Designed miniproteins, single chains, continued (2). Designs and how they scored, part 5

Each design is a single chain, and the fold is of that chain. pLDDT is the mean over its residues in the fold that is shown.

## One batch from the design tools (miniprotein)

Design m4143
Fold by ESMFold2-Fast:
Order: structure tokens, then C-alpha cells, then sequence
Structure m4143 (fold): chain A 73 residues (1-73)
């Protein structure tokens, strides 16, 4: 794999780990965030992750990583 592919896989893995943590603490917000990601609504997904306690940067990073994972399917 290229370095770009490895970096992408690492970002996706970190995003999934972050989602897993939120699912364990607040599964309702995690589900709403995933529904927003699947709908392509980045702003809504970020909003739900921020409600779950994520910082702006971590919420944006996580949403972008989850959107990349959804595009791979």
C-alpha cells in the first residue's frame, strides 16, 4: 500500500475508535451522528458529536473519517 493509503486507513481506524467510544457512552448521539454521515449532512454529524463532548477539531476529524469509510462501501 502507498503511504497515502496507509494514512487514510489510520484516519478511518481512529474515527471508528472515536465512534465506538461515543457508542459506549451515548449510543443515541452516536446513531444520530452516523445517520447524518450517511445522509451526507456533515454539519449535523459534527453537531451531534460536539453534543457528545467532542471538541470542534475532533468532531470534524471523526465525521470526515466516517464519511471516507462510508464512501469505500
Amino acid sequence: PSQEELDREVRIALGLISLGIIKSINPELAEKAMEAVRAGNREEAIKYLKEAGFSDKLAEFTVDALAEEERRR
Scores: mean pLDDT 80

Design m4144
Fold by ESMFold2-Fast:
Structure m4144 (fold): chain A 88 residues (1-88)
Amino acid sequence: TDKKLAQFKKILDNILKTAQSKDPIDRDIAVSMLRMMSSVLRTTLSDDPHSQKMAEALREMADALEAGDFDKAREYAEKALEYYREFL
């Protein structure tokens, strides 16, 4: 349980780090990865009552990164982690 939460945090932290690089292509990659993760959670884990909220937080994180709002992106990353913790 704790290991799963730590691994998910590491994934989100790495995505944020990638998006903050000097190369705008890295931001586009980070946004695309988050949108794909959100879509997979929404469609594949439909039986989990928290999957929808976690997917929505990841989508909002992607929207924030696309807009260049890194503070808001970090806020939604924290919300995604909180929803995942509630599910565990």
Scores: mean pLDDT 80

Design m4145
Fold by ESMFold2-Fast:
Formats: C-alpha cells, sequence, structure tokens
Structure m4145 (fold): chain A 87 residues (1-87)
C-alpha cells in the first residue's frame, strides 16, 4: 500500500542518514517508490506523500517532541499539496 511504501522509504532515508548506506531491501523500496510516483494519479500521489509526511512528523516528534511536530504539520501539508500540483 502507499502507506507501507511511505514507511519503508522513511526507514530507508533514516538508515542512510545514520550510516551512509542502504540495504538491498531499502534500495528496492526506493526504486518501488520512484516507479509508483512516475505512474501515480494525483490521488495516489497525495496519499503517498501524506503518508510520508506523517512518517516524517512522527520522527520529529520522537527526536524533538510532539509540539515541534505539530508546529511543522501545516508546512508539511502545504508541501504535499504543492508537490501534488506539480505532478
Amino acid sequence: TARELAAAVAAAARHFAETGALTPEEEAALREAEAFLLAASEAEAREFLTAAAEELLAAVAERYGAEAAEALRPAAEATVEEEVAEI
């Protein structure tokens, strides 16, 4: 699902940021996400990007607290709509 793919991409990005490396499974998830977005409808792209934004906000809440994540939520939602509009 788009949500599962977004979670896999977020996990791959986190691992790469921490180690500078990707596992073959994480590389496969990134390629699957690219293929998905290239073929996605506007609705599918919005669903995926919204799920990815929620994963990012969850990571911010874990590291910086829930209030920091809530402060970033409007910007994340605006970015999703801007990216969808460019597809």
Scores: mean pLDDT 73

Design m4146
Fold by ESMFold2-Fast:
Structure m4146 (fold): chain A 88 residues (1-88)
Amino acid sequence: SLRDGHDRGMFRLSLEGMRAAMKAIEEGDTEEGYEGMANLSGIAYRNLGRLDPSRAERYNEIGDRMLAGRLSREEVLRAAEELLGIWG
């Protein structure tokens, strides 16, 4: 449907933005990269929830780990890779 196409497009754009945020973290801009990933993770979760609720719950669990502020840089990057892997 048109709605499903729109939601998939928004999710795809969110994942693209997360890749850019991961690159910022890798380049040492950790504060801005973390903020970007947190915002984009929320957008991706909402769109995924409409397409696949089971995957959305898994996505939210990973996002919550990132937002807890208790992860190292390496752990944040691994969590971001998990999020990117959930859809493709």
Scores: mean pLDDT 63

Design m4147
Fold by ESMFold2-Fast:
Structure m4147 (fold): chain A 85 residues (1-85)
Amino acid sequence: KVEEIEKILEELEELNRELEKAIEEGDLDRAMEIIREAEKLLQRIGELMKQLDEDTQKEMWEKLKPIVERLSELGGEVAKKIEEQ
């Protein structure tokens, strides 16, 4: 379970980088698809974390928090760009 979560964390970091590039390129359709993929991965992490002990959940949450914060920032940029279309 921990290995699966860590793998998803790596995937989310990659999606954040891809999302940043999509925003820079003005590819809003791609940006929206990346956000949908990230949302699915976040849901999966939530389900996996419920199966862990408290100490491990805290450790995983500490790793997840900065990734989610970055995703939220990028998502806000996408939303603003869509409104400007």
Scores: mean pLDDT 82

Design m4148
Fold by ESMFold2-Fast:
Structure m4148 (fold): chain A 75 residues (1-75)
Amino acid sequence: MMERERQALRAALPAADEIVRLRDAGDLEMAESVRRQTVRWLSERFGLDEETAQRVMDEAIREVRELRDAGGTLP
């Protein structure tokens, strides 16, 4: 992963945590809204194309889900 993508992933972690929390609570519309807004912000802030920004966002969501499934919390 490129350094810029790693920085984008770290920046996406708080939003990913919120998305996972909302999905687990059944608030799927709000979760998708947060996801879309964060993908646009990542694309603009880090100069990533939309596909790369979506991949980074999905990676952050996966990492948060794995951490929560293991009984951990966001660092």
Scores: mean pLDDT 82

Design m4149
Fold by ESMFold2-Fast:
Structure m4149 (fold): chain A 74 residues (1-74)
Amino acid sequence: DLVEELRKRAEEWRKKAADAIEKGDLGTFTAYYHAALEYRRLLQKAEAGMDPETIRAEAERVDKRAEEAVKQLK
């Protein structure tokens, strides 16, 4: 279920963002928080019946951007 997968991934990104801010890592928080927001947008699009293939491709792009942003901070 794509909707359930996106919801779970949005929650995972929010948790990672919360963990980062608790540790005072504002840069990592910003990257993960942005990923969580993007996943919430994808969830809304999936619920609206948008093309699953397009949504999966965008989710992969969001994941890569978050990882690259955090890597550049180190």
Scores: mean pLDDT 83

Design m4150
Fold by ESMFold2-Fast:
Structure m4150 (fold): chain A 73 residues (1-73)
Amino acid sequence: SALERAEELGKRGVEDIERAKKEENATRYTGLALRGIGDLWEGVLIGQKAGDKEGIEVAERAGKEAGLDIRPF
């Protein structure tokens, strides 16, 4: 379902952002951060359409902890 996809994207995005936080190589950092942000953003957009408030809050918190702005607007 769309919600299952949003959950998968959220998990992958959080994992990539956590990897990016520990990455010293600028190219690998950028790739992980962009992929993580993109996945979280797509998940948030799907969650907004489905009313998944909790999933959106989790994704926003993960982004802020990584020092990244993942706002959908």
Scores: mean pLDDT 68

Design m4151
Fold by ESMFold2-Fast:
Structure m4151 (fold): chain A 66 residues (1-66)
Amino acid sequence: SHMEKVIEEALKKVEEIRKKSTDPQEAEREANRVIGELVDEAAKKYGLTPEEARRLYREIVEKYKK
C-alpha cells in the first residue's frame, strides 16, 4: 500500500541519519523532524485526516525505536 511505502521511506531516511550522526540525541531530533515532514507530505498527497496522519507518525516512531 502507499502507506507501507511511506513507512519504508521514513525508516530508510532515519537509518541514514543514525549512520551519519555522532550524537544520538541530535540524530533522534533530526529523525523526528524528517518523519514529521514525510507524514505531512503523505497527508497532502493521499488525503489523510489529521488523526490518520498522527497515527502514521506514531507507527513510524515506534518502529524505528525498536
Scores: mean pLDDT 80

Design m4152
Fold by ESMFold2-Fast:
Structure m4152 (fold): chain A 66 residues (1-66)
Amino acid sequence: SVIDRIAEVLSRLTRMPLEKAREFVEKLSKEQIIKLLEETLSHPEVQRDPELRAEIEKALEEVKKS
């Protein structure tokens, strides 16, 4: 699911356990998730990783359509 994808990215970037990242993302509103993903695109690790950037852009599109 898009939530699982966002949680995986957040866990990777913050070193947070996946379970905690999933709990965090599930508590966010659609607007908050959109802001989080837009901010994440500015992260240095995301900026250097085109595949990770593409995954985040896909998640952002899915959230905006849901």
Scores: mean pLDDT 80

Design m4153
Fold by ESMFold2-Fast:
Structure m4153 (fold): chain A 96 residues (1-96)
Amino acid sequence: SARLEELLADAEPLFATLDAIAAEHGAEDLAAAAREAIRELIRLYVDKSAPAEEILAAAERVLALLRELVSLRRGRPASLWDEEEKRILEEVRKAL
């Protein structure tokens, strides 16, 4: 599909930015997952038979992966730091 190819080409600068962030933080698997999720969202968006709920679910997955990559750029991996922060807060709450 010409439209699919155009949208994927338009996403290349974003993919390059995601790869650069991931390379700096050793998170290449996360960047690969984000690229695959974005490609899937684009494929669903150009597919006239795709249900709206499936497109929304794909968009939510893209946003979740992008949030995790942005957290790495800020020097804080969301998954690792959020779990440890929650554990510390629960220990503090038990002490009160």
Scores: mean pLDDT 71

Design m4154
Fold by ESMFold2-Fast:
Structure m4154 (fold): chain A 68 residues (1-68)
Amino acid sequence: MAEEEAKKLAEEIFKWTKNDPEKLREYAGGLELAARHLRSQGDEEAATVYENAAKLLKEKADEIEKKR
């Protein structure tokens, strides 16, 4: 399911970036760009996974910054 795959991808990136909000936002931008390319090629399911993962990364970055 797109939500489960997106969550797993986001959790991997959280660990890899050590929850650095700057890096999380950079990765979110990259995933959104990739999703846009996939959608333009007709791969709507893969695009949705990347869009949802990017959203989770941005939400995590916002949460970390809110606690500063």
Scores: mean pLDDT 81

Design m4155
Fold by ESMFold2-Fast:
Structure m4155 (fold): chain A 91 residues (1-91)
Amino acid sequence: GSEEALRLAEEGIRRAREAKTGDEAFDAVDRGLRRAIEAATDPRVRLALEIALGMARISYGVGKVIGDEKFAKEGVIKAAEAGLEYAREVA
């Protein structure tokens, strides 16, 4: 089971790495992680992805407030990658 959820999260992160702005990176992670959460049948995988999305939202918000596009993009990607790694460990 959780293979589709992990694939969707990986695709979101891949698109975020290709993004030119923090806004594009956040859109990619938000879409990818939301789809992954919906597909996740294991509650531990779901929780890991939900925490990752929450952390990505915080990093994006902070980056937007301080006007740091690099901080926004890198923070979003790092949060999503950490959540995906934990989700893989529990899947």
Scores: mean pLDDT 86

Design m4156
Fold by ESMFold2-Fast:
Structure m4156 (fold): chain A 82 residues (1-82)
Amino acid sequence: SARAYFLEHEAEIEAQVAELVATLSPDDAAVLRQIYDALLQGARDDRFEEGVREAQRLLLDYIASKQHDEEGYAAHLAELEA
């Protein structure tokens, strides 16, 4: 069902991804493209559940990377206030 909807709306989803990618930084755009490609490949290869799992892993890894940057900045601010 979800795979069928994804494939049925592929052109619309591709256009939406392209529009969003155009508004993001190169690094953020690259991550979004990787997530989309994992979903698309999973759908086309009849391995949609695996594609979703891979996309989720890519997203969580990206969030963890950004979280490390934010925690470093917060630690620096705390040090300045001590």
Scores: mean pLDDT 74

Design m4157
Fold by ESMFold2-Fast:
Order: structure tokens, then sequence, then C-alpha cells
Structure m4157 (fold): chain A 103 residues (1-103)
């Protein structure tokens, strides 16, 4: 069931997406530096930050909000997929690519 999000919910979703994107970028940097444990920690935190934003986008009746936030969420899932691929975790990478394609 879709509904109109409050200004507070939209702000929360935007803040969580930006936080998740930054954490995913830190995960990728950690992989490039060979620190796979740090990369896994940042990737996990990025996924945790995306969950509430994805829930809010899914129930939003506002097509523009869904489009803008959905695009940023998709970009973050693709970044996580690339990060896991570089770590050799091809199943996790595939899962994130599927999430990016799900809309």
Amino acid sequence: VKRKLSEEEIKEAKEQVEKAKKLAEEAKKAVEEGDFEKAKEYAKKAAEALTPALDLVTISSDEEVRRELGEKIRETFLLLAETYEKMGDFLAALAYRIMASAG
C-alpha cells in the first residue's frame, strides 16, 4: 500500500541514502587497499542504512521521490556489488545486482 511520505520521512530517506553511499565508497576503498575485513564492515553498515530508505521509497506514492531516491539506492547497490566482486564474494555481488535491478 502506497501513501504520501511526510517531509520528515523524505529527509530521513535522503540522509540514510547519502550515509549508505559514503559507507559503500569507504568499503570499495578498503578493498582496493587490501583490507577485506574493514571493507566487509563498511559494506554491512551501508546495507543497514539502505534498508529504512528502501522501505520508505517502496511505500511512497510520489513518483518523483521514488525515482530520485530509487536511482541513488540502485547506484549504492551496484557499488556494493562491485565491492563484493573485488573480494571474490560472487554470490553477495550477484544478490546486490539483483536488488539494483528490482526497482
Scores: mean pLDDT 82

Design m4158
Fold by ESMFold2-Fast:
Structure m4158 (fold): chain A 68 residues (1-68)
Amino acid sequence: SREEFQRELGRLVDKYVEAKENKDFEEMEKYAEEIRRLTEEHDLPPEGREALQRHLEGWKAEMEEELK
């Protein structure tokens, strides 16, 4: 259902943010991949997937800059 999708997506995004706060690249990649699979399984419109992906990539880039 839509509600199940939103709940699961929110959980994965929260885990991604937690991994970012811990500077855990492996966990970030894991949750980014799970988010991608979830959005593909639920046929999220391309613009929605692109917007979400850009946010995740932006957070990752910020963390990578801090580690340089």
Scores: mean pLDDT 77

Design m4159
Fold by ESMFold2-Fast:
Structure m4159 (fold): chain A 63 residues (1-63)
Amino acid sequence: APSKEEIEKNLQKAQNDLKEAQEELKELQGKDQSSEENTNKLIAAKLSVIGSQEDIKFYQSLL
C-alpha cells in the first residue's frame, strides 16, 4: 500500500496535470475547429483532463 506522503505527492501531481490540461483545452477551444490538427489536439487535451480527474478521485479515495 502506498504511504500517505506518496498519496499526497501523487494527488498534487494529478492536480497540477489537470490544471495544465484545462489551460491547454481552454486555449484550443479558441482555435479554428475546422483544422484537423486543432481538433486532434483538443481531443488529446480532453483525454488528459479525464485521466487527471480519475487520478485525483483515486488518490482522494485513499486518504
Scores: mean pLDDT 80

Design m4160
Fold by ESMFold2-Fast:
Parts: structure tokens; sequence; C-alpha cells
Structure m4160 (fold): chain A 92 residues (1-92)
């Protein structure tokens, strides 16, 4: 389920690729890192259901906020930070 947030970040990067290749590449890399992190967190926490759902919803919000700033890296970093924070908090 944490992969949902990572997938959303990757989709954002893919969409950006149609508008700007350089920016899209950076966003894609950030999304890939989120995907990898999500997999490792899922294996360590084992409670991906709750954490994944929360992260997915929050990830969408972070992407939207970054989009308002007009900054694809900010969008990707926001999604990464939120997903990690939510997963960590859920584990506690």
Amino acid sequence: FALLGALFALLGGTVAARAGTGEALAAGIAGALAGIGGIFLAEKLGDVGAAGVEAAGGGVAAVRGGALAGNPLGVALGALGLAGGVAGAAAA
C-alpha cells in the first residue's frame, strides 16, 4: 500500500515528461526512490494497510501543494517526506 504514494509520484513525473524532459527526469528519480523506500518500509513495519492508505491520501495533498509552487522536485520531495513520516508514525 505504501507503493500507492510512490506510484502517484511516478505518475506525476511521467506527466511532466510531456511538458519538460529535464524536470520530468528529476521527478521520476525521486518517485523511484519513494517506491524503493515504500517496499523496504512495508517489509519492516508489516502494517502497510493503515500506513499505506494514510500515505496515499497525504501524498496526493503534498503533490498538489508542490504543484501550486510550480516545482516538480518540491512535489516529489514532499511526497517522499510525507510518506516516510506517516509510515514511521504508524509504526510507533
Scores: mean pLDDT 49

Design m4161
Fold by ESMFold2-Fast:
Structure m4161 (fold): chain A 113 residues (1-113)
Amino acid sequence: MTEKERLKAAIEATVARVQALADLLGSPEAKRYAEEVQKLADEAIRAIDNGDWEKALELMKKIGEKVLDFLERHGLVSPEELAEYRKRLEEAKTPLEIAQIVSDLLTRALERL
């Protein structure tokens, strides 16, 4: 698997986890949030396909921040975890690093439901 293929698969897996979390919460707000993450993911995949790695990194950071905000609003992340994950997202240098951070965060959130 190429780095591009691995990253696209990781982004698609992230969207699937966000959708699953939104479905479990069942609120119109959660559904809207999942749709916003899907839109950003589609834009990130397009940036990757175009070789625009700077744009892909920017969009992945936006996805990470939206996921953190969503989890904070639903009480699925502590203030200490919020600070830790925000720092990790800020320090991330590649889209793949962000996808891994977001995957870890979503896994922890799903374990709390």
Scores: mean pLDDT 84

Design m4162
Fold by ESMFold2-Fast:
Structure m4162 (fold): chain A 71 residues (1-71)
Amino acid sequence: EPSKEQFEVAKKAVEETAKELGVKLSKEEIEKLARQALASAYTAARLRGEKEPSLEDVESSAKQVVKEKVE
């Protein structure tokens, strides 16, 4: 389902958002949050009748899951 490209975009967005919030995440935590972000983005896309989320949707989802974890 998720492409390697979508996973890399999700990881980068997780890393960037964590850095902006001053949160230190392990490599394992970054991967876990990236997978969670992809799952959320795919669920939202399917609810809209889309087969796949856009890269922008993946980035938005990644930012949201990091914020939810640190808030």
Scores: mean pLDDT 80

Design m4163
Fold by ESMFold2-Fast:
Structure m4163 (fold): chain A 66 residues (1-66)
Amino acid sequence: MAIIVLTLEDGGRLYLLVDEEKAQEIADAALGKTGREALKLPGVKNAALSNANLDATVVDVEIIKI
């Protein structure tokens, strides 16, 4: 499993739980999308939100392997 940490343009964060083998593909697809669009990406198993405006754009992406 991996967690993808998405940073939104307003400083909010999304944490996406994904399969490690799909993490890079999902991360690459999320960059430049809105938080709402990123949550709808194929392969997202679960998600947590931290002060997230889902209409804000994803400006940074980090992959944490667990």
Scores: mean pLDDT 84

Design m4164
Fold by ESMFold2-Fast:
Structure m4164 (fold): chain A 68 residues (1-68)
Amino acid sequence: GNPALGRAAARRAAEAAARGDAEAAQKGVTSMLSYGGASPEAAQAAGRAIAAGDFEAAKRLAEVAGRS
């Protein structure tokens, strides 16, 4: 993983979510999880959950990705 790139992606995702930009939030979450060492499939699944507005599903997927 790359913690600095992960934190930058997390910040962008949070800023995008705060302004209601689901696409940017999805991309930020996917990048954050990938730089954190998650599998590409798990990171993309979490990003899609964010884009769908399912914050609880996104949390669960991020937890699973963090254990992967």
Scores: mean pLDDT 67

Design m4165
Fold by ESMFold2-Fast:
Structure m4165 (fold): chain A 87 residues (1-87)
Amino acid sequence: ATEATLYLSHDDPALVAQLAAEAEAEGVAVRRVADALEEVVREAERLGVAVEEREIGDTRVAGGKSETVRALAERGEGLSVGLLAVR
């Protein structure tokens, strides 16, 4: 099975907690961190995998190209989202 870990950071901890709960309800592991992009890039480098960074409005995203990342990015201005999928 493909496991995915979602990394979230935002200045609003209540928004992060809400989005984390929604992702966990869908079976996605979530880590709430100070900088989601920095953490995903660091973890991807450790695993020897390439990561893509994208911007959707004011939201910065890094990691796998999934509809989950896109949907989350559309909910929070200033949100940083990282998705790292491992096998």
Scores: mean pLDDT 63

Design m4166
Fold by ESMFold2-Fast:
Structure m4166 (fold): chain A 91 residues (1-91)
Amino acid sequence: MSEEARRYAELAIEGTELAAEGGLKGDSTKATGGALRAIGSALEAEITGALSREAAEAMRRGASRATLGGIKGDEEAAKRGIEETRAGAEA
């Protein structure tokens, strides 16, 4: 990956992990902040061409799944969301 793609991927993964953790612990501020960081980084990467549309979309889907799974207390859904974000970012 390019240096820029790697930075966006790292931000999206970190945001997704924070969103999942915040959701699972009932920290809505952390969950929201993490989700916005992840989704925003993936969107910016797509707009700037640093990542493909497919990679950025996979990262956004992963972030959403991780955040919602965390908020619902669904640890398996949260982990799957993080995995999806990592796969999209590292593919």
Scores: mean pLDDT 81

Design m4167
Fold by ESMFold2-Fast:
Structure m4167 (fold): chain A 126 residues (1-126)
Amino acid sequence: DAPLLPDLTKEQAGMYLLGLARSYLKQGKYEKAIAMAESAASLGDPAYEANALFERAKALLKQGKYLEAAEDVLKAADIYKELGMPLSDEQIALMEEVAEALEKAGYYEKAQELRDRAAEHKALRK
């Protein structure tokens, strides 16, 4: 059950762990998905950290942990900005989904923060 990393590059290890996180998400195994995403983030590559934070946010959202999901997507968006990388349509949609969940839960200020950040990234797509 431990991740197999003996002969993998950081890139291969990151892709493997993110693939496991996505697989566990599809199975409804959110705690295992979070653990795989955290393992991917620990590899020291900022791009894999950002992608791991998006995958962890998906799992946290499914668990009703909306504030933690919000922190993850905001941090991931900041990493993407620092790297000069545009967010994908899927990543922007996730930010909007987290914002909607926060608003329904009564976290209006945090929901607005996420919507503003998502709108900024949408404007960058042109």
Scores: mean pLDDT 83

Design m4168
Fold by ESMFold2-Fast:
Structure m4168 (fold): chain A 75 residues (1-75)
Amino acid sequence: MDEVIEKVQAAIDALNAGDPRAVELFEEAAKIARENGDEVTARLLEKAAQYAREGDRDIAFFIAAITLAMLKLEK
């Protein structure tokens, strides 16, 4: 869980900086979430990666920010 939060935060920071690594960071976070059995978080992060790849940074940011907020509310 904490590793997913850290990677989502790093992906958001990269996205805001215009760093193309944001896509890779979202995809890695989605993979870790899926490995932890959190399929909902994995799908949301995969969508954030897709929108970031397509250049829809505002939508990618919105999805990632909501996902991060939800993760921080769990425990």
Scores: mean pLDDT 83

Design m4169
Fold by ESMFold2-Fast:
Structure m4169 (fold): chain A 67 residues (1-67)
Amino acid sequence: GDGERAKEAAIEAAKKGDGAGAAAGTHESLQSGDREMAKEAGEEGAKLSLEAGGSRSGAVTALNAGK
């Protein structure tokens, strides 16, 4: 579904250290109506972005996009 594709996009951006891209994908997942999937996308996106050397502010933005 659209939420699953948005989550995949968020995770791929996060793996590159792109917190803003992870946040955008997480927000699209939230707009799909699946709050659980959006929360997972934001949490995983924040974690992966930090592990990839992304900024802390980018990670926080990704986490907050899933709320």
Scores: mean pLDDT 82

Design m4170
Fold by ESMFold2-Fast:
Structure m4170 (fold): chain A 85 residues (1-85)
Amino acid sequence: MIEVTLEARGDADIEEIRKKIANPIVELVKKHGGKATIEEISPTRLRITAEVSGDIDKVVEEIRKLAEKYGKEVGARLSDIKVTK
């Protein structure tokens, strides 16, 4: 299981963070044969919970790269990523 927490910075729109980072993470997880859900845990924070079979470390690396690439654009930070094997 992978848990990713995304946090809005300043005046960032949580729905843009959902569209540009959270939804792409869900699609990435599906591409690796897994499943993921997005939960709004506060007005400024989204949590993505992902279950994958196979190379979990590769999926985590791809999630980090995606969050880094688009985080600056949409005003989001990857505040936490937790992996349970």
Scores: mean pLDDT 82

Design m4171
Fold by ESMFold2-Fast:
Formats: C-alpha cells, sequence, structure tokens
Structure m4171 (fold): chain A 66 residues (1-66)
C-alpha cells in the first residue's frame, strides 16, 4: 500500500485542522498538524505506510471530535 494513501489521510487531518482554526481553536489545530507531520515522517523513515495510515485515521477521528 502506497505513500498515496498516507498523504491522502494527512490531507484530511490538515483540512480538519484548518476548520478548527476557523472556529478559533488555533492551538488545538496546530497540535493536530504537528502530530500528523510526526506520524508521516516516522512512516516515511520506517517504510511502514500501513501503520502511518492507521495512526492518521485515529488522529482524524480525534480532531473531528474536538
Amino acid sequence: MGREELFRELRRVLETAFELRRQGKDEAAQAFVDRALAIVEKALSEHDYERGVEELRRLLAEARAA
């Protein structure tokens, strides 16, 4: 499974963070962006895209509940 799914889930987290920022939740939005980028960097360095996608999906669910 490819980098394409990893970056697709990253985009979803970033879009949700942008919406949180629009709601005035700037610190929460930045925290989700920082966490998402850390997940992507680890997935790229370890070549474990499946784990990266799973972690980003959990982060996306958390961000949507914020």
Scores: mean pLDDT 84

Design m4172
Fold by ESMFold2-Fast:
Structure m4172 (fold): chain A 74 residues (1-74)
Amino acid sequence: DLEELHRRVAEETLRLAREAGNALAERVAELALSLPPEELEEALVALAAAASDEEVRAAQEILARAQARVAAAA
């Protein structure tokens, strides 16, 4: 169930982003929960273009942790 998997990853990303105080990862997760895939891709490209490399790397680390946590819970 791809939709359920994406939802769980987005929810876990939001939780971890809030714990870490990472605004970029929090916004990415909020968009993933709100937008269809087509609009999400465009929004993510725009956010990445506006962010620093350090902000993007920190957000990617949170996403990777969220993905690993969801996989471990499966």
Scores: mean pLDDT 80

Design m4173
Fold by ESMFold2-Fast:
Structure m4173 (fold): chain A 91 residues (1-91)
Amino acid sequence: MLEELLEKADELAKEAARAFREGKYEEAVEKAEEAIKLLEEAKREIERLAEAGELPEEEAEELLAGLEQAIAALEKLKAEAEKKAAEAKAK
């Protein structure tokens, strides 16, 4: 489950970055938003696994730090894509 969430989030993040590079800003926003939601779900799952003793605390801290960085990067991409999409549709 956790691995599947991370794989889906990574794929969506790559699609968001690709759409942004191709000037498809609205698509980049949608993909980034979906990726962020999956990463937030993965963060909650990591916290649960650590509390249950199924994931070592040190590994959980490392994964959570990585997810926080990924979420921040995607939020920044989403914000820039939203601005560019608005500019492209402005009359």
Scores: mean pLDDT 83

Design m4174
Fold by ESMFold2-Fast:
Structure m4174 (fold): chain A 70 residues (1-70)
Amino acid sequence: GEAAYEALVEEVKRVAESLGLHPSREAVERALAMAAPSPEEAVRLYEELKAVGRGEEFLRAVARLAEMLS
């Protein structure tokens, strides 16, 4: 739902801050839209990647992409 997508956006922003990056919310949403066709699919992709230990890799990739789009 919307709450899960909001949590994903906040997780990306948190990881970005740990990397010294400060992407806008709009840039984070655009980066997620490049990874998946909808907010629900982005959440599903993140949950699937977390299950196999690749969640942090995904968040870092999205954070870096979002900074480039900012």
Scores: mean pLDDT 87

Design m4175
Fold by ESMFold2-Fast:
Structure m4175 (fold): chain A 103 residues (1-103)
Amino acid sequence: MLEEAKAHLERAREISRRREPGGELDHYQRAYELAKEDYEKNPSEETKLALAEAYFHLGLVYHVMGEFDLAREYLQKAVELYEEVLGPDHPLAKTARVALALV
């Protein structure tokens, strides 16, 4: 499950680089579903971080699509999970907080 989530995240990043918005959302959504399922079955620091990364990328995609309420919701969840696992001063937590502030 975790490896599938990582593969979908990498594919979504490749599609984003090519500027294919619909393909990005589908791959990030799938990565999120896999990360969430993995976290629910095996709650751990690793699965929680994978879920945070999935929330972060979904938030960014929704922001680009103009879905600001969804972007804010997912970015807020990413901030909460990164801060819980890594602490508020970690670069990933800080990056997610900056993204949330920009909406």
Scores: mean pLDDT 78

Design m4176
Fold by ESMFold2-Fast:
Structure m4176 (fold): chain A 99 residues (1-99)
Amino acid sequence: SLEKIKEIIDDAINLVRQGKSAAEAVKEVLKKYFGFDGEGDLETIRAEVEKKFSGEKLKLYNAVVALAKTAEDLRQGKISEKVLEQVKEYHLKELSKYP
């Protein structure tokens, strides 16, 4: 559901706000919501995920990565809260197109 998708994305953002790196936040979200235990950097995890995930699930994974990285940029003072909000709204809108 869209509510569950929003929960997953919000968890990723909150983990980064709490001090975790984007990679650490993505790993924790994958383990908690997808039962997937990924190792290494985001590029290594992506290669493994792309072998196992497809369709809406892969699109959700891509959204989680994008929002975790955007939240990390925000924590580092590189962007504003408004940019994080816009990126989040974009991905939620795109994910809402899938049944």
Scores: mean pLDDT 84

Design m4177
Fold by ESMFold2-Fast:
Structure m4177 (fold): chain A 56 residues (1-56)
Amino acid sequence: SPVERAYKAGREAGEQAARGGMTPELAQRASDEAIKAYGVEAQTAAGDALAEGFGR
C-alpha cells in the first residue's frame, strides 16, 4: 500500500502542477517532493509509475 499511496500522491502532484501551467519537468519535481515523504523504496516505485504515465 505505501507504493500505491506514493504513486497516487505523485500523480496528483503532477496533475495539479499541469493545471497550474507548470512544465512536465516542474511537475515531476513537485511529484518527487511529495513522494519523498514516503521514503526511498516508495519514491522509486512511484517515480517509475509517474514516468510511465507521462509516456516515458
Scores: mean pLDDT 64

